# Designs tried in a protein design run: designed miniproteins, single chains. Part 59

Each design is a single chain, and the fold is of that chain. pLDDT is the mean over its residues in the fold that is shown.

## One batch from the design tools (miniprotein)

Design m2023
Fold by ESMFold2-Fast:
Structure m2023 (fold): chain A 77 residues (1-77)
Amino acid sequence: MEAIIEEAARRLAELLGLPLEEARRIVEEVAKAFYDKYGVLPSVDDLVLLSYEHYRTGEIRLEIKDRELAEKLLEKL
């Protein structure tokens, strides 16, 4: 659990140029919302993508609804 959040936070920080603590806060918010709904944590890659979407839109989305955006984000990592 902790390792997934930490790895996702590190990748998000690199992607967005944010301090690690800020990226971790965003990732923890998304991870908690996902776990509350589904009872499981997403993969690191999915958690990064969902956290990036939350950062951009201000909305917590628990599904990768735009696969083209997902592919572009993974290319930047």
Scores: mean pLDDT 73

Design m2024
Fold by ESMFold2-Fast:
Structure m2024 (fold): chain A 56 residues (1-56)
Amino acid sequence: NEINEIQTRLREMGILPGGPIDGVYDENLRRAVLQFQRLAGLPVDGVADEATLAAL
């Protein structure tokens, strides 16, 4: 459920440009999380931690 929400929000922001909202935390989603963390000024670790989820 949380992974689907992350995929949806990153797609709405244009950071995850396509692909299915399938609830799988794959390498494409990890790269999108890294990109979002850079844009949001968060630690860039590719993990959808509490700070990343709160910023989405």
Scores: mean pLDDT 76

Design m2025
Fold by ESMFold2-Fast:
Structure m2025 (fold): chain A 94 residues (1-94)
Amino acid sequence: MEEVEKTVKELEELIRRGDGEKAAELVRESALNLKNQKEVEELLLRGIDLAARHPDPEVRRAVLEAVIQAALETLKNPTVATGIVLRAIGELLD
């Protein structure tokens, strides 16, 4: 959980700066490097919430697409992965 908090803080800073590409890279790298599936799930859900609040549609798209890719690549539970992907797609379609 402490590792996730550090990553989320870095992600929030990159999103605040409007650096969607680096934010997307951080999401993908962190999902691969987190050792616990619950921590991956928490990172991706918090990433969706942070991206959804940002006014720039390009930043939102970059982060949400990275969440979708990371969920499909790293989450072992197909129900959890599908739920996260659908939530991210919902935010992209708004």
Scores: mean pLDDT 85

Design m2026
Fold by ESMFold2-Fast:
Structure m2026 (fold): chain A 84 residues (1-84)
Amino acid sequence: MVPEITFSSTVPGSDLSTTVASHTVSEDSEELELEVRTKDGRSLRVKTRLTRDGELSSEVTKDPGSPIDVTVSLSEPEPPLPLP
């Protein structure tokens, strides 16, 4: 069973909308494709594949010179209790 993929994206000084283009879970892998759009009409596409052996790969296609950054991470276990 493959772990769940979590996405985060940031664009300094811009507003984002994120749409899930496809999400496929299989016995051997999980694939997630996201489309991220900015208010000024720029977009990027993020395709992520996670295999059953824990290999994570991502492909990001964005406009040249775009300030759009995307971070891909695996679902994290429950965080430890906050420090006082």
Scores: mean pLDDT 60

Design m2027
Fold by ESMFold2-Fast:
Structure m2027 (fold): chain A 60 residues (1-60)
Amino acid sequence: MDYSQNGLVQAALRAADSDGDGTISDAELEALVQRMRTGGVSDELLNEIVSYLKQAAKDA
């Protein structure tokens, strides 16, 4: 699935970046994951989203 075109994933990236500087901290990423897990997102989908967010953070 192409997460780069998914508006929900883009909104999640913006929500994780509290400073809006393009840098996502581990704490911000963990908070986002907890929020999604509480919303009933599957573990498989959570792992995909986390991998995508970690790659985006490394590119910063």
Scores: mean pLDDT 64

Design m2028
Fold by ESMFold2-Fast:
Structure m2028 (fold): chain A 73 residues (1-73)
Amino acid sequence: SLEEILKQIAEAEKKRDEFIKRYKENVETMKKLAEEDPSKKPLLEAQERLRKFIDDVMNKEIETLKKLIEELK
């Protein structure tokens, strides 16, 4: 039903926001570590790239659900 799809979109957006928040916290911790030890910089860069990848995947899933709603109208 349309109601269930709308709930699924809201839940996906909530999970995306929670993931972004936790990742920002981890990145801030890694930034502090990289300031003390430059050898940690590649780990920080890897975490930033992974965060972007996951964010892109979540946004694509939300967009797919929104397109499904349009097809059901």
Scores: mean pLDDT 76

Design m2029
Fold by ESMFold2-Fast:
Structure m2029 (fold): chain A 86 residues (1-86)
Amino acid sequence: SKKELLRKGLVAYFKALSQAEIAERLGIPRSAISRAYRETRENPVEGVNGVLRLISRLTGADLKAIAEGKGEYAPIWEEALEEAAK
């Protein structure tokens, strides 16, 4: 499913990039990314949901829209999906 592919992509995305690069691309504080990155590494399924909730809360984006790759966050999710395809 797209949700499962997105979860896999986000895990790969967080593993492949530095915390500073992720923070810059998402426009959120590095400290918030550090916590989300740790949660994603400790529990990929729950950590991905935690990351999506964190991004939604910090950016004001709808969690469902993010998971569907809609709106201004579509480029970020496209990049995450490309990482999942590797």
Scores: mean pLDDT 59

Design m2030
Fold by ESMFold2-Fast:
Order: sequence, then C-alpha cells, then structure tokens
Structure m2030 (fold): chain A 63 residues (1-63)
Amino acid sequence: SFLEELKKELNLPNASKEEIIEYLEKRLADMEKKLETLSGTSRLVGEKELEELKKKLAQLKSL
C-alpha cells in the first residue's frame, strides 16, 4: 500500500498515518525555508523535491 511504502521510505515503520502527515508537513515547511537560501541548480533540484513532497502529502491525505 502507499502508506506502507511511505513508512519504509521515511524509515518510520511504526508511525500512524497522522504522524506521517505531521512529519511530511514539517519537512515541507523546512524545505520551503531552505529554498529561500538556494540558487541555480540546487534551487531547481529543491523545487522538484518540494513538488514531489506536496504530491505525496496530497495522496496520503486522500487515503
């Protein structure tokens, strides 16, 4: 399942769905702040990672 794959990717095997959502939302906020300090290729990579994280959060919340 998507939730079990996410738990494996994040190394949070015992976390609840709600705990994973909180973890990802915190990570999203941290990444947005980090992007303000990045430029060039690093910023482009970070923006792509941010969009992937947003997609994962949206999919998880739809479960």
Scores: mean pLDDT 81

Design m2031
Fold by ESMFold2-Fast:
Structure m2031 (fold): chain A 83 residues (1-83)
Amino acid sequence: TVEQQLDDLNANFDKKVEEIKNEKDPKEKIAKIYELRDWLDKKTAEILASTTDPKEAIRVEATAGVKEITLTVLLLEAEKKLK
């Protein structure tokens, strides 16, 4: 179900965010953030392709949007440390 796919997305995203937070090298941290963004985009597209319900599609896109904001914040913080 879309609910199970979103639960899996959330769990995997949270795990990868923890790995990013534990990375001490700003350049490697930035690389991991871009890898996670690419993974998120791919997984979001896969879940969207699995449903024809507009309400489920909105929920998936809202979930992805919040996670994209999280990645943007992490990226800005990592880039600041390069200075």
Scores: mean pLDDT 85

Design m2032
Fold by ESMFold2-Fast:
Structure m2032 (fold): chain A 94 residues (1-94)
Amino acid sequence: ALPPAEQEELREALARVYVERPEEVREALRELAEREGAEVREEGDLLVARGTREVTTSGPGPLTREYYVPLTPDEEAARRAAELSLAAARRAAA
């Protein structure tokens, strides 16, 4: 849905936040997941939260919410987490 240039900018911005504020991002993820009823688990070098939500619009049934953050402030892990988060958002919007 987003233009490629905007997707690149968002990915860079997310990866930067993950590197600069790793503890705050992990705490925010856990708080968000608990508030939304998603389970948080470790998958490789990432912390992942997944949940399922009902949609109120005409369309597919429940939507899967996926959130990804790196377990450590590793630039490579942060970049992967940002890419996966944007890919999940694109799937939810399709």
Scores: mean pLDDT 67

Design m2033
Fold by ESMFold2-Fast:
Parts: C-alpha cells; structure tokens; sequence
Structure m2033 (fold): chain A 117 residues (1-117)
C-alpha cells in the first residue's frame, strides 16, 4: 500500500545503519508522495521531510533534498500543507543557526518565492 511504502521510506531515513545513498533514495520516494491524490499522504510525506530537516544525525545532502521537497510543497493545492511547509519547515530552518549555509539558503529562496506570489 502507499502507507506501507511511505512507512518504509520513514524507516530508512531514521535508520542509523542506512547509507547516505539509501536515505537520498528514500527522500526521492517522499517527493513522489508529495504529489499524491490523497492530501493525508501528502501531509505525512511533508511531516517526514520536516522531521528529517530537524534531525541532527541526518547527512547534509539529505537535509538539502528535504528542503527542496518543502519548497515543492509550497505549491500544494491544500492551504494547510502550503502553510505547514512555509512555517514549520522553511521559516523554522531559516531561523536555525545550526543548519548549514546551503540548507538555510534553500529555505530563504523558497520563502522569498512564496511571499512574492
């Protein structure tokens, strides 16, 4: 099921034995779920990406991919999903001094494009 595939991606992203390549592939699977017909599936994918962004153990490359997913979620047809991506995700990342400059730049760019719409 879609729920089982999403749960497997979540398992890999928070597995300390998963490789960076496996974690990157799991984030790419979450990108497909951000485009799902069911807003509950899209919201769960978004929530997982936000948790990855705030996981201090997540590799930099995985955090950068998660930030890109949140930028895509700013275009979601559902207002709650767009607002959650902007506030709980990107705005919170932009205020975090412990995030890498690259992740913070991605968050700032996404917010700038969202505000100017």
Amino acid sequence: SKEDELAEAERILFDPNASVEEQKAAVERLFSFLKDEDPRIRYRALDTLIRVLFDPKAPKEVQELAAKGLIEALNDPFPLIRETAATAGLFAVSLSPHKTPEVRKLAALGLEEWIKR
Scores: mean pLDDT 83

Design m2034
Fold by ESMFold2-Fast:
Structure m2034 (fold): chain A 87 residues (1-87)
Amino acid sequence: MEDEENRKLVEEAISRLEQTRKKAEEFAKNSKDPEKQEELRSIAAQLDGAIEELRKAYETSPEEGRKVAERAKLFIDAAEEKIKELK
């Protein structure tokens, strides 16, 4: 039961990270400002790193995966706000 709940939290966090990464990449491709484009690509790279960290944490234990997923939610919120500023 707990492991299934932790799995769902991790899967949801990964899905949100992937969606936010796609938004950053799309805005980077459409941006005419080189500085904004670089910053958006940097955000996308950080989101990729967060996805990898979350997957590794979950492989270590469902409990560690849950902790990293909770942290990822805060990072997603910050990334989405930054993307809105740069678009």
Scores: mean pLDDT 81

Design m2035
Fold by ESMFold2-Fast:
Structure m2035 (fold): chain A 97 residues (1-97)
Amino acid sequence: KEISELVRENEELFKQLEPEQRREVLLEEMELYMEVIKLAVDIAIKKEELAKAKAAGAPKEEIEKLEKELEKLQKELDEKELEIRRRILERIKELLA
């Protein structure tokens, strides 16, 4: 819900920017989104570790620890995406001021 609202606001304001300003905003967004990609890779590695632990019959405590670590990484990913969207919106507003 919040992400959808931020996306629409960004799209409406982005159309009001000059071509050079749009280029700057897009490049900044791409750079920031690389951090999301890095975090997604860490999540994929942790999912693989969890799968291997389960297949090897690891102790319940070890499995629960890996599941909690994975949940934490997923929350960090979701929060990072919201942070990036808000930061880009702020940048667009600054350029339109």
Scores: mean pLDDT 83

Design m2036
Fold by ESMFold2-Fast:
Structure m2036 (fold): chain A 67 residues (1-67)
Amino acid sequence: MITLEELEQERKENPQASEAVDLRMEALREKLSDEEVQRRMLELVAGKPVDPSISIEEAAEKFYKEK
């Protein structure tokens, strides 16, 4: 499991840290599940909301199929 300290360290080592690092830090602070984090990451990549009624794996498949 990635810890908040590991993300802080990555941010210090990579000053060009992406929005993804910020999202992971927020997820750890709020104890979000890995699935919820993956959903938010997919939404960032897709630029649109991901259907919460389906699994993240199925949502990812739909995204790549539509692309």
Scores: mean pLDDT 63

Design m2037
Fold by ESMFold2-Fast:
Structure m2037 (fold): chain A 93 residues (1-93)
Amino acid sequence: SALEELERRGKELVEKGLAMLLEAGALAGTGEVSDEELKKRMLEGAYVLGYGLGLLDEEISLDRFPPELQEALREGIEKGREERRRLLEELES
């Protein structure tokens, strides 16, 4: 079903986003990645995590994240929720 597909995609993106954030965190202070590249990877990971959460229609406490990551998470969540709404509306059409 479309709902099962949404849940599968959402869970996959949540896992991917979390992995990206954990990998970026592990590279912090190692000198193998520039501060600019590290920030880019963290923002991308936060967006992917947010998108997955939006697809799942799940909530997360943004207050636990730095303000920069909170913005990326909010954007991801909003886009994920928009995609969820479009797919669910297609089922009713």
Scores: mean pLDDT 83

Design m2038
Fold by ESMFold2-Fast:
Parts: sequence; structure tokens; C-alpha cells
Structure m2038 (fold): chain A 107 residues (1-107)
Amino acid sequence: MAEAVDVSTGSALFIGAVYTLDPEADPAEVVAEALRLDGLPDEERKEAIVERLTELGVPEEVAREIAEIILKTDREAAAYEAAGDRRAANRAVADGSREIARLIAAA
């Protein structure tokens, strides 16, 4: 999306995870990274998220769990939005965000 700065639900969760780990991260660089991830197939996107989170000090097993939550939440939110259920979509995002924050805090 060349003219929009809107990111997917999964990219929004990824941005949140990066800022939880590095609150001083450059917003422009984090958004550009998230948009690049949105362009990848699910398997490659998952591996790229895992690599980035491990670079930020997250253990690989925890990074993989976070990446799975990001992809699952993105898929669930998109399905709810397609069904017109904005409340369910927002709840899925909130639940995913809390679980990611819990995993980061425990690592």
C-alpha cells in the first residue's frame, strides 16, 4: 500500500512487541519493517518475526510462540472484520497483545 501508512493487525502486534523490547526504536524504521513483513508469505513472515525478536534478546522458543500468536491473531481479526464483527476483531487483537506482553515479560 504505497499511499497508506495503515498496517495489518499482525504488523501492529509486531510493532507493539518491538516497542515493548526497545522503547527507543525509530518509529519510521519499525513501521517500514512491519510493512515489509506484511508482503511476505506466512511461513517467511513467521521466520522473519522470530529472527527479529531473537535479535532483540527474546529466546528462540518464546519468539516462535509470539510469531504464532501474531499470525493467529492477524487471521482471526481479518475473519471477524470480514464478518462485520468489529468487537470480536478488537477483542482478538487485545487478547493477542496481552499474551505477547506476558511472554516478553516472562522471558
Scores: mean pLDDT 81

Design m2039
Fold by ESMFold2-Fast:
Structure m2039 (fold): chain A 81 residues (1-81)
Amino acid sequence: MKLDEFIEKARELAMKYGLPKELVDKAIEEARKSIKPDDSLENQIQKVAEAILKAARKYLTDEQVDELQVELMKIAKEILK
């Protein structure tokens, strides 16, 4: 499942940046609850990425959040091709 592949890679990346696993897992769970049945794969991926970035802003500098966003977008683009 492409969404689960994105989530797995996004979780690994966020943890590499220093986010606690529990915080990342909570952010992913909240994102999954916000996914609607009619959401495209792109919208689903965007919701997960946005949730992780919101969590990251409390633990990382603005520069690190920007880097994490770029890396998450690269993963998303690879999965969506």
Scores: mean pLDDT 84

Design m2040
Fold by ESMFold2-Fast:
Structure m2040 (fold): chain A 93 residues (1-93)
Amino acid sequence: PTVTLTGSAAGAVAVNWYRQAPGQPPELIASLVAEGGQWFAPRVAGRATISGTESVTLTLSDLEPEDTAVYTFQVTLADGSTLTGAGTEVTVA
């Protein structure tokens, strides 16, 4: 099973993806900077792909019940301001 989460982030210089599982604090799981630098948390390494600063996409493959969470992206603009996208609930049974 695979899920693709997409947002729009025109003018972004960096994108962070967060997850928040029930009863847990938000956790950073992936980052992308405009120059192509990428980072993935150990829980998603090898099964996550992140793309784009204008159109931001996170794809998670090999979904596990532990991936059940609300996923949110945050973008950083060139002036240092941040914008947070709407959360997307993902449920893995």
Scores: mean pLDDT 79

Design m2041
Fold by ESMFold2-Fast:
Structure m2041 (fold): chain A 83 residues (1-83)
Amino acid sequence: SRPAPADKVTVELHTDDNKLVEIVSEPATDEFVDKVVEEAKKKKLNVYVSSSGPKAEEMTDKLIEKAKKEGINAERIKNEVRP
């Protein structure tokens, strides 16, 4: 069972054709940010990031900035309730 709600970062990796390749959701850590950026760079995938919680929001910003610095297309997904 999953514990109480924790700050999480969810990343969707997509091809240029907007095909979903992978979804990864992990606690907001520097190690997770580094892992995602490295994998996206290696596989030449676009990164779409969403976060839950204020700590995860900071890590999401850090991930997007790091990805852009490495020449990866990275964008924040708005955490909206789906209809």
Scores: mean pLDDT 74

Design m2042
Fold by ESMFold2-Fast:
Structure m2042 (fold): chain A 70 residues (1-70)
Amino acid sequence: DEKEREEKVKKAAEEAYKQAKENAEKENGEEDTRKFLLEKAKELKVSEDEQQEMVAAAMEALNEVYLEKK
């Protein structure tokens, strides 16, 4: 069901955002965050293109946090 998939994506995105924000505070957080986001995208069983798009979008959002900390 599309609704169940949407709920899983939303939950994964919230977890990814929390991890991304936590990792942004760490010295090597950007690499850890990218790896975490890719693993979460794989769990969703979406296409590789969709996985890359999700990771790219999340990393762009995270870039605001990294720029603020840098």
Scores: mean pLDDT 67

Design m2043
Fold by ESMFold2-Fast:
Structure m2043 (fold): chain A 79 residues (1-79)
Amino acid sequence: SADEEELQEAKKKAQSPDEATRLEGVRELARLALHSKDPRIRKEALLALKELAETDPSKVVRVTARSIVEAYGPLIGVK
């Protein structure tokens, strides 16, 4: 699906050596977590954001991802 392709691209951006590109990945993951009609895509996007909140070398990226996970974390695993 288009959302599956978008999820893979967002994950790829989130692994970029460039901080600005990783932040774009965070924004795309947030959009998928909030607006995808596929609950699997929403869950995968939230899990990817949770990983970034814990592991990204940039504090800006970690704080941005964490704020999204805190606001929408209860949606992880919900069907």
Scores: mean pLDDT 82

Design m2044
Fold by ESMFold2-Fast:
Structure m2044 (fold): chain A 105 residues (1-105)
Amino acid sequence: SADLRARLAALRERLRALQRSPDPEVREIAEQALSALGFAELLLRLGFEDEARRIADAVERVVDALEAGDIEAARAGLRELQRLVTEALRKHADEIVAYLDSLLS
């Protein structure tokens, strides 16, 4: 989906801006959200668009909270984001491993 891909790109740019924050806590949360965004990009490439969209929604909540200066909301969003990433990884482990193996061959 072109719309989801564009949304992931916009979220990546916002997270990179947050990584330049003088607040180390903001930078740490942004780095973890950026890692989850990379996983959403992988899921989208593999055709798992619903899981990629759910992770994108959770990343956007973290980014919105960080931009608002609400660290407590950002941490809560990050916990939900980590849950969604773990769930998607467990559900699609075999397909993810097969894809990564194909890149090393």
Scores: mean pLDDT 89

Design m2045
Fold by ESMFold2-Fast:
Structure m2045 (fold): chain A 53 residues (1-53)
Amino acid sequence: SELEKIEEENKKKLAKIKADYEAGKLSVTEYTAEVLRLIGEEFERILELKKKK
């Protein structure tokens, strides 16, 4: 379903953000900001999906 697709895509994005943090490409502050942004993006995409019915 579209919901499962959104969840799977965001899991992949989160994994990349975590990998960048572990590689030293992101500071703790940058990592936190990227994670929060991803959570917000996922929430908005799910909300739009529910509106489309």
Scores: mean pLDDT 79

Design m2046
Fold by ESMFold2-Fast:
Structure m2046 (fold): chain A 70 residues (1-70)
Amino acid sequence: MEKKKKGREYAKEALTAAENGDADRSIELAQKAIEYGEKVEALAVLASAYFTKGDQEKARRYGAEAEALR
């Protein structure tokens, strides 16, 4: 239970960082969310953050992984 809550908190922080335009911080926090078991939301955030950085290949890869888990 606790690990899942921590993953969701990191995912929320990653979304906030993305909204503030901080793609690097968003990536770091999304990776932490994955470590704590929040994969789908974090992979979607990674896709958005890499798209913002101009890394279209990583954005596509993480987006596809997120969709595959739905």
Scores: mean pLDDT 78

Design m2047
Fold by ESMFold2-Fast:
Structure m2047 (fold): chain A 96 residues (1-96)
Amino acid sequence: GDALVAEAEAILAELRAIAEETIALVDQSPLPVTEQIAIKLRMIGLLFDAELELARLRRHVAAGDTAGAQQSLARLRQILADARALLAEVRAVVEA
């Protein structure tokens, strides 16, 4: 149980770092203001979904539901992958 919570907390910490970098890059980008806002809202949505999945994971661990906790962790890993993809997309635009 504790190992799953630790991994989930590490994912959320990385997501926060990705969000901070993405927002900083967007603010420095030549992108239209509407696209800058859209990217920021997408990143905020990913952070919100991650917080919900961490809360679900903690509830599953407290209930002894290892399968449910692993499903929440898998969703957190997918959210992290989506955040990394968004950051890579923004980096490509800034570096062009």
Scores: mean pLDDT 89

Design m2048
Fold by ESMFold2-Fast:
Structure m2048 (fold): chain A 56 residues (1-56)
Amino acid sequence: MMTEEELQLYKDFVRFVSPRELSEEELTAISEELWRRKDTITSIREVVDILRKLAA
C-alpha cells in the first residue's frame, strides 16, 4: 500500500498531467491505480495514457 507521502506525490503528478480538473476522490483513485501498475509501467508516456483513460 502507498505511504501518505507517495500518495501525495502521485496525486500531484496526476493533477499536473490531467487534461481536466479532478476531484480529490478521482485523484486518489487514479493515483492508487497508477501505483498498482507501477511494475508494468516503462515510460512516462504509458503513465499519461493510463491517466487519460481513467480520467475520461
Scores: mean pLDDT 73

Design m2049
Fold by ESMFold2-Fast:
Structure m2049 (fold): chain A 73 residues (1-73)
Amino acid sequence: TPSLVELFQKVRNEMLASIKDPAIRAQFTADVDELLQRYQRGELSELQALVFLMAVSAEALVKQRQLERERKE
């Protein structure tokens, strides 16, 4: 099983490849870093951290796709 830290880094790097908007990238990075810090402080279980990581990742992708759709004529 990969460490949760390694999984967070992998998800962050892969998601940032799909997110082009600077504001969405900055917010996503901040949200992922905060979740990892909360996990390391013992405020979140591994399962809670993974669920919140998936929610934050989905939100960033939805926002990026909405911007791309608004640019379609």
Scores: mean pLDDT 82

Design m2050
Fold by ESMFold2-Fast:
Structure m2050 (fold): chain A 87 residues (1-87)
Amino acid sequence: METAERMNRIRDEVRQEGLTVGEYASDSAAGAILGLSEVLSEEEARELVRKAMLDAIKESQDKGLSNGQTQLLQSSAAGKVVRDALS
């Protein structure tokens, strides 16, 4: 499967699950899953990113963040998961 096609599938799936609050966060989460799946199973990659996305939503609710701020928080969390897993 072409990388772009796989990226689009994962992006749509994370969006449908309600894990992300917009296109920017959905792209970041999908990129993290795709990147991590090079070294982990896709199932493990999805679970790590899913947890990070949900934790970011909880933090955004606690702090009263906007959707835009929540997207930045989720994007940052996705990047951190990749860095921590590949270290």
Scores: mean pLDDT 83

Design m2051
Fold by ESMFold2-Fast:
Structure m2051 (fold): chain A 86 residues (1-86)
Amino acid sequence: SVPRASEEAREASKEAFIEKYKLSPEEQEALRAARSGLQAELVLTKKLTLEEVAEAERFEEELVALNEAGVPLEELERRYLEWLKA
């Protein structure tokens, strides 16, 4: 498997995003809890099907692929924030 980023690096990335875009307190909390936290909540609440959970996971993987394709980081960050609000 491809090595994953450290937990500290992921947390630092989220804090940098919050600082850069001056997110609201609600958006900050959603961003900090997003990904592993959000996915766990989706499974536990049983609000989403397995297909919907897989779709959320694929969205995260697509952002990485788009970054490798040369899409600007700012565009990827915007798409991530929009996904969190949906």
Scores: mean pLDDT 57

Design m2052
Fold by ESMFold2-Fast:
Structure m2052 (fold): chain A 107 residues (1-107)
Amino acid sequence: GVLSEAELQELVDNAEALLKSDDPLLREMAVGALIALGKYSEKYLPYLGDTGLNIALFSKGGAYNAYKVLLENPEIEISYTTKQLFENIFGEELPVKVKPEEPLPPL
């Protein structure tokens, strides 16, 4: 079934509570949950940065880490599908370039 708006809001509230945890792993999981729910926004960045999180948390943060790398490295080339996925999740156009489609080998 489809989640009701009330059920979705409860999941968001639970994820936001985990962002206030002193455990870096719980904060990483909370960001992942918000991304999976389509509810991630820039308002959550202070919960990761202002807590003095080390580089290892960002390096293993999956989609969040990939988003940060793509924002900071506009020279990176990614597939059109990957670019659209991240833009749809985070709501902003990425500065990265689209990799040219590789032509199929001739039969």
Scores: mean pLDDT 60

Design m2053
Fold by ESMFold2-Fast:
Structure m2053 (fold): chain A 105 residues (1-105)
Amino acid sequence: MDYLQQGNRYAGQGDYDRALDYYQRASQSSDNRIRALSYVNMGLVLIQQGRYDDAIQYFDRAIDASTDNRIRATAYGLRGVALRKLGRYDLSQQLFDQSRDLLDQ
């Protein structure tokens, strides 16, 4: 069973509780990429729920879980989005810049 794919399906349906359950299961994977992607997707669900502080914590976990520059860039960019929603514009700009730098490597 692909837990990440199941989480994506339920998130697309607006069933955020089931989406978070499946992403939490995906985060138990031995694959660093799957763990990091599950944290990114949990953060995205939390953004949709207006839970920006919680979303930032999951994006930080995604950055820590992955050495993949694309995943890290995505997490930095989305963390910046959440910070802008909280009115923390200066830090969000720095994180968008870090996201672009990682993609250029």
Scores: mean pLDDT 84

Design m2054
Fold by ESMFold2-Fast:
Structure m2054 (fold): chain A 116 residues (1-116)
Amino acid sequence: MSMAQLQAEMRAAGDRLLERKEEIAEKGINSVIAAVLLLGSGGDYRGAAEVLYTAAKVYEKKGAPEDLVADLYRDAIRFYVRAGDLDAARKLAEEAAKSKSPLVSKVGREELEKLE
């Protein structure tokens, strides 16, 4: 198998995980962690950020504990930074900073300051 075929197959596997990101969140935090580790190990830091952000939004809507939601937002922002996507990182940090949740809002403000 060529390197180009391997890269295409890894990208397709990541794309399939991203198509299922809401289902992954619904299965629970262990499924979210497993998907993030798989994407991160493959160098898809943007995909890992999208999985974490989707989980944060799903759990926020379900009234999950504020600390869990805050941790998911923080990790999503940091993975966007690792991906070199500073615009997505800033946008997400700004969204988190506007949250009615004090812990989520604090995370958004702290991560925004680090992006200066």
Scores: mean pLDDT 84

Design m2055
Fold by ESMFold2-Fast:
Structure m2055 (fold): chain A 77 residues (1-77)
Amino acid sequence: MEVTVVVISSAADVPAAMATAAAAVKQGKGVVIGSTRESLARQLERELAGAPVPVRAVVAPDRDAAETAARKEAQRM
């Protein structure tokens, strides 16, 4: 399955990440959200609730770890 990865580390990242995720959903692609904060991951999961594609979130201590974890999760989809 084709999957789009978005990475967020602050509230300022959310609008761009949501735009990317929404475009991926419209294309029938899965979405993996890498986040440095659990609250931000939960926010994006709620906003993508009901999407007709798999949506997964992973949380990691920093942006690089979040991107690495999200890419690994995308390979499992």
Scores: mean pLDDT 81

Design m2056
Fold by ESMFold2-Fast:
Structure m2056 (fold): chain A 73 residues (1-73)
Amino acid sequence: MSAFDRALAAHIRALADEARAAGDDEVAELYRRVADLILQGDPRAPRAAGHLGRYLFEGHREEDLRRARELVA
């Protein structure tokens, strides 16, 4: 596991805590799931993290969250 993967997982976990504080438990659970897969070296993790990045920085599209959920189900 690289230092980059650990930093990315920590950042996504911080975003999960923020989502939970905002009352969005489903989004918080998705973020934590993706962070766990990154730390496990799961082959689904890069694609799931990519969809979360698109959601966060490219207009909060529901389809990006749906794609991430489908990958980590």
Scores: mean pLDDT 79

